# Ledger of designs, part 17: designed miniproteins, single chains, continued (2)

Each design is a single chain, and the fold is of that chain. pLDDT is the mean over its residues in the fold that is shown.

## One batch from the design tools (miniprotein)

Design m4587
Fold by ESMFold2-Fast:
Structure m4587 (fold): chain A 63 residues (1-63)
Amino acid sequence: SAEEHFEKGLEYYKQKKYKEAAGHFYEALRLDPGNERVAEELRKVLEEMGQSADGFLAATVRP
């Protein structure tokens, strides 16, 4: 169950669907709170979401 959510999170991450990836990593971490690999991937996707939002704004407002 936790592993299935982790795998789904990785697939969404590959597709750059960071919100969906974060949701699956969060659920995997909830089922296995001691899993450092899941926690690390969740941190990475949250950082990507922040950077993606900033990049989108810059491209749209200021070329």
Scores: mean pLDDT 71

Design m4588
Fold by ESMFold2-Fast:
Structure m4588 (fold): chain A 64 residues (1-64)
Amino acid sequence: SAMDYLEKGGKYLRQKKYEEAIKEFEKAIELAPDDRLMWRLVAHELKKNGYEEKAEEFLKKAEA
């Protein structure tokens, strides 16, 4: 499910595997592209792990 990909992305971010994390987050969004909550959850995980600029990109796309 989309939530499984979100969890995998978060685990990769904690391991500092940024590129792998982004691929998992992209899969989560691909399964739920109109779910603004999913975009916000991805942004929250990115911000929590210090990727504020990337988190802001995802938040802006959620509002587009």
Scores: mean pLDDT 82

Design m4589
Fold by ESMFold2-Fast:
Structure m4589 (fold): chain A 71 residues (1-71)
Amino acid sequence: TLPALSPRELAALRAVARNLGMSKREAAEEAGVSVSTVSRLVRKGLLREEDGRLLLTDAGAQALAEAEGAR
């Protein structure tokens, strides 16, 4: 049901989850991925960008929980 995440995408999603309100560049640097990887997560609806700040969506939180084996 949720989109499959690559290891790079998962790392970026985890970085944003730990530090809500980061910019795309800050999240990319923190996760060790490209800014394009972070932008892909926004396009997938797993992250939301408001005023240049990244927030975790409900879909993003669920995808992260599933990937971490929390279910």
Scores: mean pLDDT 77

Design m4590
Fold by ESMFold2-Fast:
Structure m4590 (fold): chain A 92 residues (1-92)
Amino acid sequence: SMKEEAEKYFKEGLKLFQEGKLEEAKEKFEKAIELDPNYAEAYLYLGHVLAVLEEYEEAKEYYEKAIELDPNNEKAKEELEKVLETIKKKKE
């Protein structure tokens, strides 16, 4: 199924992220959300990759999408707050 294929890409992305292969991890998470647009955890980890790459505005959008899909995801809310604080400090 498309969901099972999305899960495979997501798992590949996790391994790449843990290895510090950020651009490759990003591509895998993007493929996961392409196959399953409701994959909240894939949006969360795409946000994590973008935050590490210091693409804070884009990271914010993906964390917001993760929260929209899973409003009980406290980790996504916490990471969004950190990104918002970073954006605010960079405007000072």
Scores: mean pLDDT 88

Design m4591
Fold by ESMFold2-Fast:
Structure m4591 (fold): chain A 59 residues (1-59)
Amino acid sequence: REEGEKAINEVLEKYKDKLTPEEIQELRALGQRLIDAGATPEEVRKVLEKRVEELIKKK
């Protein structure tokens, strides 16, 4: 669980200057859902990074 939360924080820290506070909260919630569903920290990072890239590409 702690490792999954660190994966969430790692992704959010990398992209915090490209995201709105609302987007950060949505990504954190998504990450928590993935952890609760049994995703590995690496899977959490990959899913969140993909979501962030989709958000950034439209800007």
Scores: mean pLDDT 78

Design m4592
Fold by ESMFold2-Fast:
Structure m4592 (fold): chain A 90 residues (1-90)
Amino acid sequence: KAEELIREALELIREAARAAREGRTEEAARLAVEALKLLAEAGKLVTDPEKAEELYRKFEEEAREAERALEEIKRAGAMPAFEKALAAAL
């Protein structure tokens, strides 16, 4: 279910932001990559444009929350670790 994958991804992004604030840079990067994987999986399940628009509207507020969380990860200096984790996961 695409909605469930999106919710799980958003929760992982929140955990990543918390880890970044606590100085756990490697953990923050790993969690953020895991969230991206779940979002990619959700995208594969949503082939109907109408359904995609519905999900976007439903999660618009959570998406903004996720953007702020990602900015916290960037400010904590986790970007190099994130890039490394992303390369390993791909």
Scores: mean pLDDT 72

Design m4593
Fold by ESMFold2-Fast:
Structure m4593 (fold): chain A 60 residues (1-60)
Amino acid sequence: SELELQRKIGRAARLLRDTDLSVAEVAYRVGFKSPATFSRTFRKLVGVSPAEYRARARAR
């Protein structure tokens, strides 16, 4: 569902901010089968790639 997808992406955003897990590890941790599918979905919902999100979060 859309809400379940949003919750997965929200959890991924926290892991990207709070941990040093690779983008692929974050994808698998939140239940995606493919890091590529995760990255596309994250960018669509958040507006930036997972790597860009992490960089911005760490710059604050």
Scores: mean pLDDT 86

Design m4594
Fold by ESMFold2-Fast:
Structure m4594 (fold): chain A 63 residues (1-63)
Amino acid sequence: DAEEYYRKGVEAWKAGDLETAIEYFRKALELDPSHEKAGLLLGYLLSLLGRVDEANAVGKKML
């Protein structure tokens, strides 16, 4: 269920396991695309990890 995956995502997030949290929030949104809380946290965590990934990617270091 979307709510079960959302709760597992929150548990992973609180444990500092951002990758696992992202996977659970994605699954929650697959089951319920209108799950606003899962979408908000997924967007936040992806944005946070995206900044780190940009540090080792070519072509997007700055403007």
Scores: mean pLDDT 70

Design m4595
Fold by ESMFold2-Fast:
Structure m4595 (fold): chain A 91 residues (1-91)
Amino acid sequence: AEAALEAELAELERRVAELKEEVERMRADPSTPEEKKKEALAEYVEASARLLGLRLDGREGGEQLAEAALAGDESLLSPELLARAEALAAE
């Protein structure tokens, strides 16, 4: 159903935006534990990859995902998410 897809896209878009702000806020705050920064970045990358998977024209989203992965600690990202980001950034 179209309504279900629209709801899922809206939810993921909201989550991605919230997680991006969270990651940026945590980076700006030196008192935030490193572990929390890693968790926020991982969630942001995962949500962004999921949103990208629902869009047919995800090339630009893939570039943003790759940029987010490179801006963070790539060793904390799943190999699948990192590989997806790199593959999309290359195209």
Scores: mean pLDDT 61

Design m4596
Fold by ESMFold2-Fast:
Structure m4596 (fold): chain A 120 residues (1-120)
Amino acid sequence: MEREVAELARRLALAAYEGDAEAAVEEARRFLEASRGMAPRDVLRAAAEGLREAGLPGQGAAVEALRRAEERDLSGEEAAKIAAMTAAATGAAAGVLEGKLSEEEADAIIAAVREALGWG
């Protein structure tokens, strides 16, 4: 479970980094399903591990954001959505920083993942 969730967070960040919106959406959905029933802190920690393994620029700030989220009284579903959005945003931002994505492409990927997670 936890190893699978970490790998899905890594894959989500890398899909967003490569500009693959379809893959990012599918990895986000898999992440939400695989994290079901996990304790909120375990979801956030697994996502942080996946982001470290992705090795993308900005991962330190993303890992700190997930650590701060552990201080919130979150449901497992809320923790999963925050973790998935953090992974997608980290990947997309890294893609922009390295010239792989435009800001508009990054925003579109983040919006697609947000919609897939039911955040509106």
Scores: mean pLDDT 87

Design m4597
Fold by ESMFold2-Fast:
Structure m4597 (fold): chain A 74 residues (1-74)
Amino acid sequence: SKKIEELKKQAEEYIKKMKELAEKGAPKEEIYKQVGKAQQYIGKLYELDKEVGLEMAKKAEEVLKEVEELFKAK
């Protein structure tokens, strides 16, 4: 489905932005805005395709753990 492909691409872009902003030392508020957007697109994916939604959720969780480790390194 083209809609699933579009939502997956959006989720991946926000997951990427979370990590890039964290590595640049952006404010936590800005990083968590990207987290919220990633979760929004992942939720929509889960409703349309549970397997793809779960895959993206696991990827987002792994990146969020990396972001939280960067916060601890301060």
Scores: mean pLDDT 84

Design m4598
Fold by ESMFold2-Fast:
Structure m4598 (fold): chain A 62 residues (1-62)
Amino acid sequence: EEKKKKLLKLIGEILDLIGDILDLERKLKTASEEEKKKLKEEIEKLEEERKKLLEEIDKLEG
């Protein structure tokens, strides 16, 4: 039903964010000290977005 559709959409968004985070983490391994600061800030932002999506899933329960 509607709840299931919302859950599937949120899961898809989380998977996309995980992919983006992994790409940034890969770049972080080869980055300069200055680049690392910027990449860490971007990763932190995406991790916050992922946390919000997980909280949304928790609100939908079951």
Scores: mean pLDDT 81

Design m4599
Fold by ESMFold2-Fast:
Structure m4599 (fold): chain A 59 residues (1-59)
Amino acid sequence: GMEELIKEAEELVERGKTLHPGIVEAAEEAIRLAKEGRLEEAKRLIKGSQQGLDIFESM
């Protein structure tokens, strides 16, 4: 649900701070969108951020 979505975005903020600074801004915006009920937009930002970090964290 929304709480899980926010948790995922918060984890991305922490991971992005060291791996990909640009992801931090997107993840923070996703948290705000989710809290405002814009779940579809929040999910898109989270998924994009996860894909970016996956490139750095996996082979």
Scores: mean pLDDT 74

Design m4600
Fold by ESMFold2-Fast:
Structure m4600 (fold): chain A 76 residues (1-76)
Amino acid sequence: SLEEQRQRVKDELLRILDEAIEIAKKNNDPELVETLQRLKEAVENGEDIDKVLESLPEDLRRKILATLQEAQDRLE
């Protein structure tokens, strides 16, 4: 069903975020960890992730996107 497909997309995104948080922890980057945890909470609450990302400073946003890409690559 469409509802099952939406749940799978959400579960996959949460999995990527959990891996990204682990990468940030290994890199000893507490600001990145905190921001990724906030993004995870936004996903769990059904909030618009793009709006959260747009609210971040440009440097932090680029770092988040790079870490999410690395996390996704590790899970493939």
Scores: mean pLDDT 81

Design m4601
Fold by ESMFold2-Fast:
Structure m4601 (fold): chain A 92 residues (1-92)
Amino acid sequence: KIEEARKALENGDYEKAIQLAEEVLKEDPDNPRALSLLAVAYAEKGEIEKAEEILDRLFERMNAETDLDKQVELALHAMNVALALEIAKRKK
């Protein structure tokens, strides 16, 4: 479940967070919360290219979204991923 993925991420269990987020995405491939969690977990693991790919997917979904509330939700998730990526890039 998405909350379990978030808790795994908070605990530094990035592999578990990835597995749980992928399970959510199998049922709902465009779930913004699951995409965001997956991308943040990849960024924390240093898999920058995978995180960037998911960020691009969030931007594509946001650009295609016509519901303003959903568009704002997608934008917030994209911002969270972008911030995690910048932090990860600074961890040399």
Scores: mean pLDDT 81

Design m4602
Fold by ESMFold2-Fast:
Structure m4602 (fold): chain A 65 residues (1-65)
Amino acid sequence: MILKITDKGKEYLESLGITITKDEYSEKELLELLTKWLKENNGGTEEDAKKVIEELKKKGLIEEK
């Protein structure tokens, strides 16, 4: 699955200190990016990263292609 980062989503993620380098990520790439960020900042897990992705979808900050 390909996920498109919206302009609002990019602004939100960058406000959290996450560097967004492209407009589209595979679900795996985005999961790995968020898992890495969570581990480096909060000691979070892949499960926590999955919850973040679902929340971003609910808010329309990322879109499925």
Scores: mean pLDDT 80

Design m4603
Fold by ESMFold2-Fast:
Structure m4603 (fold): chain A 90 residues (1-90)
Amino acid sequence: GELEEKIEELREEAEKLLEEAEAELEKARKSEGEEKKEYIEKAIELAKKLIETGKKLMDAGEKAKDLKAILEGIGYVLRGIGLILDAESL
């Protein structure tokens, strides 16, 4: 139904955000000065969006009684937090 479609959309968005955040973080590691700062800021922004998407996936999973979606949502929240900590350490 619509809820299962929403879970699939949230999974796709989370994977995209994770890939984009990791890419910006890699660019930050290879850069210096103002360019590095811009990549750090982009990585943090994407990681924050990943956390929010993970929370939405948890909520949708709870409504659907889909334990896999709930656990995946938790995983994305934790990964997003890890990305912010990594970015702030650069």
Scores: mean pLDDT 92

Design m4605
Fold by ESMFold2-Fast:
Structure m4605 (fold): chain A 88 residues (1-88)
Amino acid sequence: SMDPSFEELEKKFEEIEKLIKKALEEEDLEKSKELLEEAKKKLEEVKKFIEEGRRSLTPEELEEYEKKIKELEEKIKEAEEILKKKEE
């Protein structure tokens, strides 16, 4: 049976993606930065959850989650660079 905690993890990934999108769509730089910092915080919480639950994951599930984390880290980094250019 699927562990309910993994369904919650998928919802957290969606929440992080929505925060990144909102940060990029927000015209107020201060609000954009706050949304992006919230996305970063939630991603760190997800990373911690995966590391704590590592022994309960199959190698395939772990690889998929690590790939998703890397994709979100790259999106956050790209968003930070966009916001930095808008500040100049």
Scores: mean pLDDT 80

Design m4606
Fold by ESMFold2-Fast:
Structure m4606 (fold): chain A 89 residues (1-89)
Amino acid sequence: GQVATSVDQARQILDQNPDTVVVVSHDSQDNMDNFIFHLEHNGTTGIFGDESMRDQIDQLSRDYPDRNHSVTRSSSRDAVVRSARRLRS
């Protein structure tokens, strides 16, 4: 998989790789490594961005509707915290 740090990079990857699906995570920078790790293991292209990128990411979905992309606004930080708490409880 590929990880795009911008919508423009994602567009370039999609144009070069017609079988690529976009997975979008909108979360904190602290979750970037976890998101990258996940994407590298499932063969998809992902974007990790802040709230200001949301509209641009939604437009990407409209521009590439035939790609059946998955849009995940990840709270992976919350998921990690919940998992750690559960294991220690």
Scores: mean pLDDT 55

Design m4607
Fold by ESMFold2-Fast:
Structure m4607 (fold): chain A 96 residues (1-96)
Amino acid sequence: DVKEMQERALELARRAIELARQAIRLARRALQGDREALEEARRLLLEAEIELGLAKIYIGVLKVIGEEPSEEVLEAIREAERLLEEARRLIAEAEK
């Protein structure tokens, strides 16, 4: 079901966004000296990367069957990628 795959991809991308936002908040706390926040930020980043990877698998399946991913799904994936890049940058800075 194409609609179900679109909905699953969107759910996964939105979950990746929320996890990445949490990782960013914790990475900012780690920059203030909270070392426990750094380990939690790394874990949330990994979870966000897994969720985004799953969303991209659904997008790949849609394309193989000749269906175009919805603009809403594509926007959510782009936002998730942007937030993950910010989280990685902040975590790398906190590790210095």
Scores: mean pLDDT 90

Design m4608
Fold by ESMFold2-Fast:
Structure m4608 (fold): chain A 70 residues (1-70)
Amino acid sequence: MPLLEFVVAVEGGEIDEERLRELAERFGGTAEMLSPDRARLTVPLTAAGALYAELLRLYPNARFVSGRLV
């Protein structure tokens, strides 16, 4: 199954590393902190939309920075 790797930024906020890791694991993926307000997520492509919707529920000001298929 193809994976989607994407970077998100929460402008003016901080990402909770534990919460983000838990969210990614719930969708069969992984999360890596790049900075306090930026993270890289790698998840199955089929789960990416649901993960992103949940991410926006937790961080309404989250912005998609970049993404690629792996």
Scores: mean pLDDT 83

Design m4609
Fold by ESMFold2-Fast:
Structure m4609 (fold): chain A 71 residues (1-71)
Amino acid sequence: SIEEKVPELIEQLKDPDPKVREEAARELAELASQIPEELKEKVIKALEDALKDPDTSVRTAAALALKELKR
């Protein structure tokens, strides 16, 4: 369910593998319209932290996800 998937994706944004972090940000972007309001603030905060990621692909994916969430 979305209630189980979203917390898992938030944890994956902190994964040691930049590919896992990038995939988590992309999946959060795809799920943006389905994220409950009660989880939305936690997701936005996690993605804002991911904007500071050392990997450029992770930062780009996080920026795109934030754009979808803040529409």
Scores: mean pLDDT 86

Design m4611
Fold by ESMFold2-Fast:
Structure m4611 (fold): chain A 94 residues (1-94)
Amino acid sequence: MPSVEELLAEMERLLAEAREIARRYGKSPEAARRIQELAARMDELYQQLLELGASPEDVARARALLREVLEIGVEVSDPETAARFRAYLDLLEG
């Protein structure tokens, strides 16, 4: 089982990958699809982090990282796909 620190480091790596995808593909279906895949992986890591009983500070950091990937998803997507990322952001913040 990975540690909380290893999960956070992986989430930071996935955020860096999301930024590179946005830089390379810009606002495109390819970027939107790849960011959706990264967001799903980030959500899985976030849930594992919660299962490990991570501190409130580590949980807040993980939520901030996931939020940033979802915000990138909004930027690279068409209006319909962007609305789905926004719904996820609202769910994460609510």
Scores: mean pLDDT 86

Design m4612
Fold by ESMFold2-Fast:
Structure m4612 (fold): chain A 77 residues (1-77)
Amino acid sequence: NKEKIFKELDKAKKAAKEEGFDLSNAVDEIKKAVEQGDLDLAISMLQMVKDVAESKGKEKTAKEFGEALKKVEELKK
């Protein structure tokens, strides 16, 4: 369900803002990839954002983008 993925992306965006990052543009691009059915692009972007958040010690952001990543992967199955 794309709606469920969008809710997870909004949660991830909020977590990022709470940790001092504005990832609104990244979330919008990921949502666009999901809407277009380009799930491989969405997965790649989510993985990159998660890895960057982990490298910066932003645990909540990394966790929430990880949850969004899982939901996009399940949609691809």
Scores: mean pLDDT 84

Design m4613
Fold by ESMFold2-Fast:
Structure m4613 (fold): chain A 63 residues (1-63)
Amino acid sequence: MEEADRLLVKGSEAYKKGDYEKAIQYFEQAARLGDPRALLNLALFYKELGDMEKAKEYIEKLK
């Protein structure tokens, strides 16, 4: 749980620096640890990047 929180923080920091590839990698790692916030963050992130198809895919995983 704490590891997922740290990955979410690192992902947000990478995003703020404009390192979108690294931000996605950190969020994907948190999602693999079972953190639903990581799935939501990935969905919102892809929506912000204009990738609505991937955003929808991550939202569907939150069912």
Scores: mean pLDDT 78

Design m4614
Fold by ESMFold2-Fast:
Structure m4614 (fold): chain A 57 residues (1-57)
Amino acid sequence: SLREEAEREREKAKEYFEEAEKLKEQGDELGAEEALGIADLLLAMAAFLERKAEKEA
């Protein structure tokens, strides 16, 4: 379902936020910034899917 897809995207975003923190600790600032960017895109996708799910419920 769209709600389950939104939840998966939020879970992926959380993992990318954690990865970004690890990369920053290792001094990989560019890798950390890329991971944060991916997390933001995943959260935007989750929000879009959530709105679509509201129309089906």
Scores: mean pLDDT 84

Design m4615
Fold by ESMFold2-Fast:
Structure m4615 (fold): chain A 69 residues (1-69)
Amino acid sequence: SALDRPLTDEELALIRKALEDLGFSEEEIAAVLARIREGGTLGALREELRRVGVPESVIRAIIHELSKL
């Protein structure tokens, strides 16, 4: 699916779980999700995850799982 639209609650839950599994705090997760919502694009999602230090392999895995929704 194209991520050039607002993320659904299901997509946000998937991103949230991935960040929790990586050890991010609730405050860090909330900030990341807020910035992703503001950007509204796949590019914004990738840049925000990269900016907070999520490994490229994990970013690719998250995007792949989102594409199945």
Scores: mean pLDDT 78

Design m4616
Fold by ESMFold2-Fast:
Structure m4616 (fold): chain A 57 residues (1-57)
Amino acid sequence: SAAAEAADRAGARAAVAGGEGMDPEQASKLAYEEALRRGASEEDARKAAEGARHAAL
């Protein structure tokens, strides 16, 4: 729960940092890396990546 929320927030931050409307694949990669740096599990990091990709679409 808390880790998933942190991963989602990391994904949103990565998308904003890269600029709205950024390439979905790039947003996904940034969210994944940021989530891992924040201590999220690989599963939660992947969820953050998918969330960022979806938001960028």
Scores: mean pLDDT 69

Design m4617
Fold by ESMFold2-Fast:
Structure m4617 (fold): chain A 66 residues (1-66)
Amino acid sequence: SAEAEKEREKRIVAALKKIGELLKAGASYADIEAWIADYLKATGDKDVAEAMRQYLAQKKEEEAAG
């Protein structure tokens, strides 16, 4: 349903914001990957965990390119 899709989008946005906050706080990529693994273990939310991993990979590429 549209409501379920909107709620999923909100969860993804909040999760990506958390990744951005961890990066700004000086967390290593390995620490963030561990945090994502813990999130997946705690919640079982594979879609959000995958979105976070893709975002982290994109941030690694941006850092390497800049």
Scores: mean pLDDT 81

Design m4618
Fold by ESMFold2-Fast:
Structure m4618 (fold): chain A 61 residues (1-61)
Amino acid sequence: LEELRERLEGLYEQAVRLGRVAELAEELRRTEAYLRARGDLEAAEVVREHLRRAEEELRRA
């Protein structure tokens, strides 16, 4: 769970620098849906938190 959180932070920072936040948001939506479908609710919540952050960045851009 901590490893997932750290990896997602790195992906977010990279996406912001490269202007690829929209692609990241789409990938995170798919990942959240997959995790919920298989019952990994804690991991799904971590992904959703980062998805909200990516969506907020897109709204400001």
Scores: mean pLDDT 80

Design m4619
Fold by ESMFold2-Fast:
Structure m4619 (fold): chain A 62 residues (1-62)
Amino acid sequence: SAEALKEEAIAIAEELAKKDLSREELNAELAERVGPLLQKLSEEEANEVSDEILAILNKKTS
């Protein structure tokens, strides 16, 4: 389901946020692990998840 894909993408983002990764490494991991999940969602749903992931990552960098 779309909700399961959203939960998985967010869980991956939170996992990656706990690691001390460079911006380049973080972007590569997000593209590899989260990208395919977002492609299975509608554009609107993918945008919602992307905004939530960005909020998680911004908290880490603050």
Scores: mean pLDDT 78

Design m4620
Fold by ESMFold2-Fast:
Structure m4620 (fold): chain A 68 residues (1-68)
Amino acid sequence: GVVIKLSDTKYRLYLGDRLLGELEKLSDEEFKLTLYEFNVELLAYIDKETKKVYLKETKVELGKVVEA
């Protein structure tokens, strides 16, 4: 997937052209991922070196951060 940075605290998660959800910054180490289709909230983090986003629990890569 691709994670589009909208602001310092808000991001959107896409898979191709499909909007899957949003990320909200809680701290430097933690983001809240909201998946729109399932109406679920998960914890995620951004690796500062690679700019890749991962789910905290499963460590699944969601995508790389790109500027809007």
Scores: mean pLDDT 83

Design m4621
Fold by ESMFold2-Fast:
Structure m4621 (fold): chain A 63 residues (1-63)
Amino acid sequence: AEAHYRRGLEALFAGRYEEAVAHFERAIAEDPDFRRAWGNLGLALSLLGRDEEAAEYFAKAAE
């Protein structure tokens, strides 16, 4: 989970938003309680213009 989360952040900071989404999705698949990954997946989706999906993940991250 942590390794995929780290790769997601690196992709996000590089402007590779689709790669960031893939890495964060993998982190969540391995550890659904990894709340930081939920918020950052939402951010990456929002930056891709996928705002409705982003809203779902932000809600999950906030509990």
Scores: mean pLDDT 79

Design m4622
Fold by ESMFold2-Fast:
Structure m4622 (fold): chain A 72 residues (1-72)
Amino acid sequence: MDAQAILRIPNATEEDIEKVKEAAREAGVAVNVHQLGDDTVVGLSGEREDVERAVERIEELVEVESVEITDM
């Protein structure tokens, strides 16, 4: 079962973005990073369990304002 997650990270630093990409890679999910004003929007996609694991790890490493997980 595939899932997508969208995370909003306020005032993310380059180091924060690197941590996000590493967590996604370790979980085996695809990652896209976009700037939206002062926020960084992170899109994750892959198997539901891998996406959930990546989200959990990212929330431990950086400040996350919002998380939306949708089954695909």
Scores: mean pLDDT 83

Design m4623
Fold by ESMFold2-Fast:
Structure m4623 (fold): chain A 100 residues (1-100)
Amino acid sequence: EKVEKVRRDLEQVTGAALTATRHASSFSPVEVQSLAKAATEALDAALENPEVKELGLETARAVLEALRALEPTIQSSPEAKKAADETREAARRFIEAAAA
């Protein structure tokens, strides 16, 4: 089922985001790009699946916190900045949709 894949992807992204927050100084721009891309894809998929609303909100919040911790690495790479900006927009869209 599509919803089970979305739930699994959200859980994986949440775990990765929590790891990034704890170990931000060890993250490379490539690792930031990978996390951001995975987060954007998972949150966009979650937006189409109301069943994962609560998990999606937890993921969006965890990802935004991780991106704040990763800010020095994000600012060091134009590609990481672009990916992070896209992920911040995906998280914002999800939070707004969940509030409606």
Scores: mean pLDDT 86

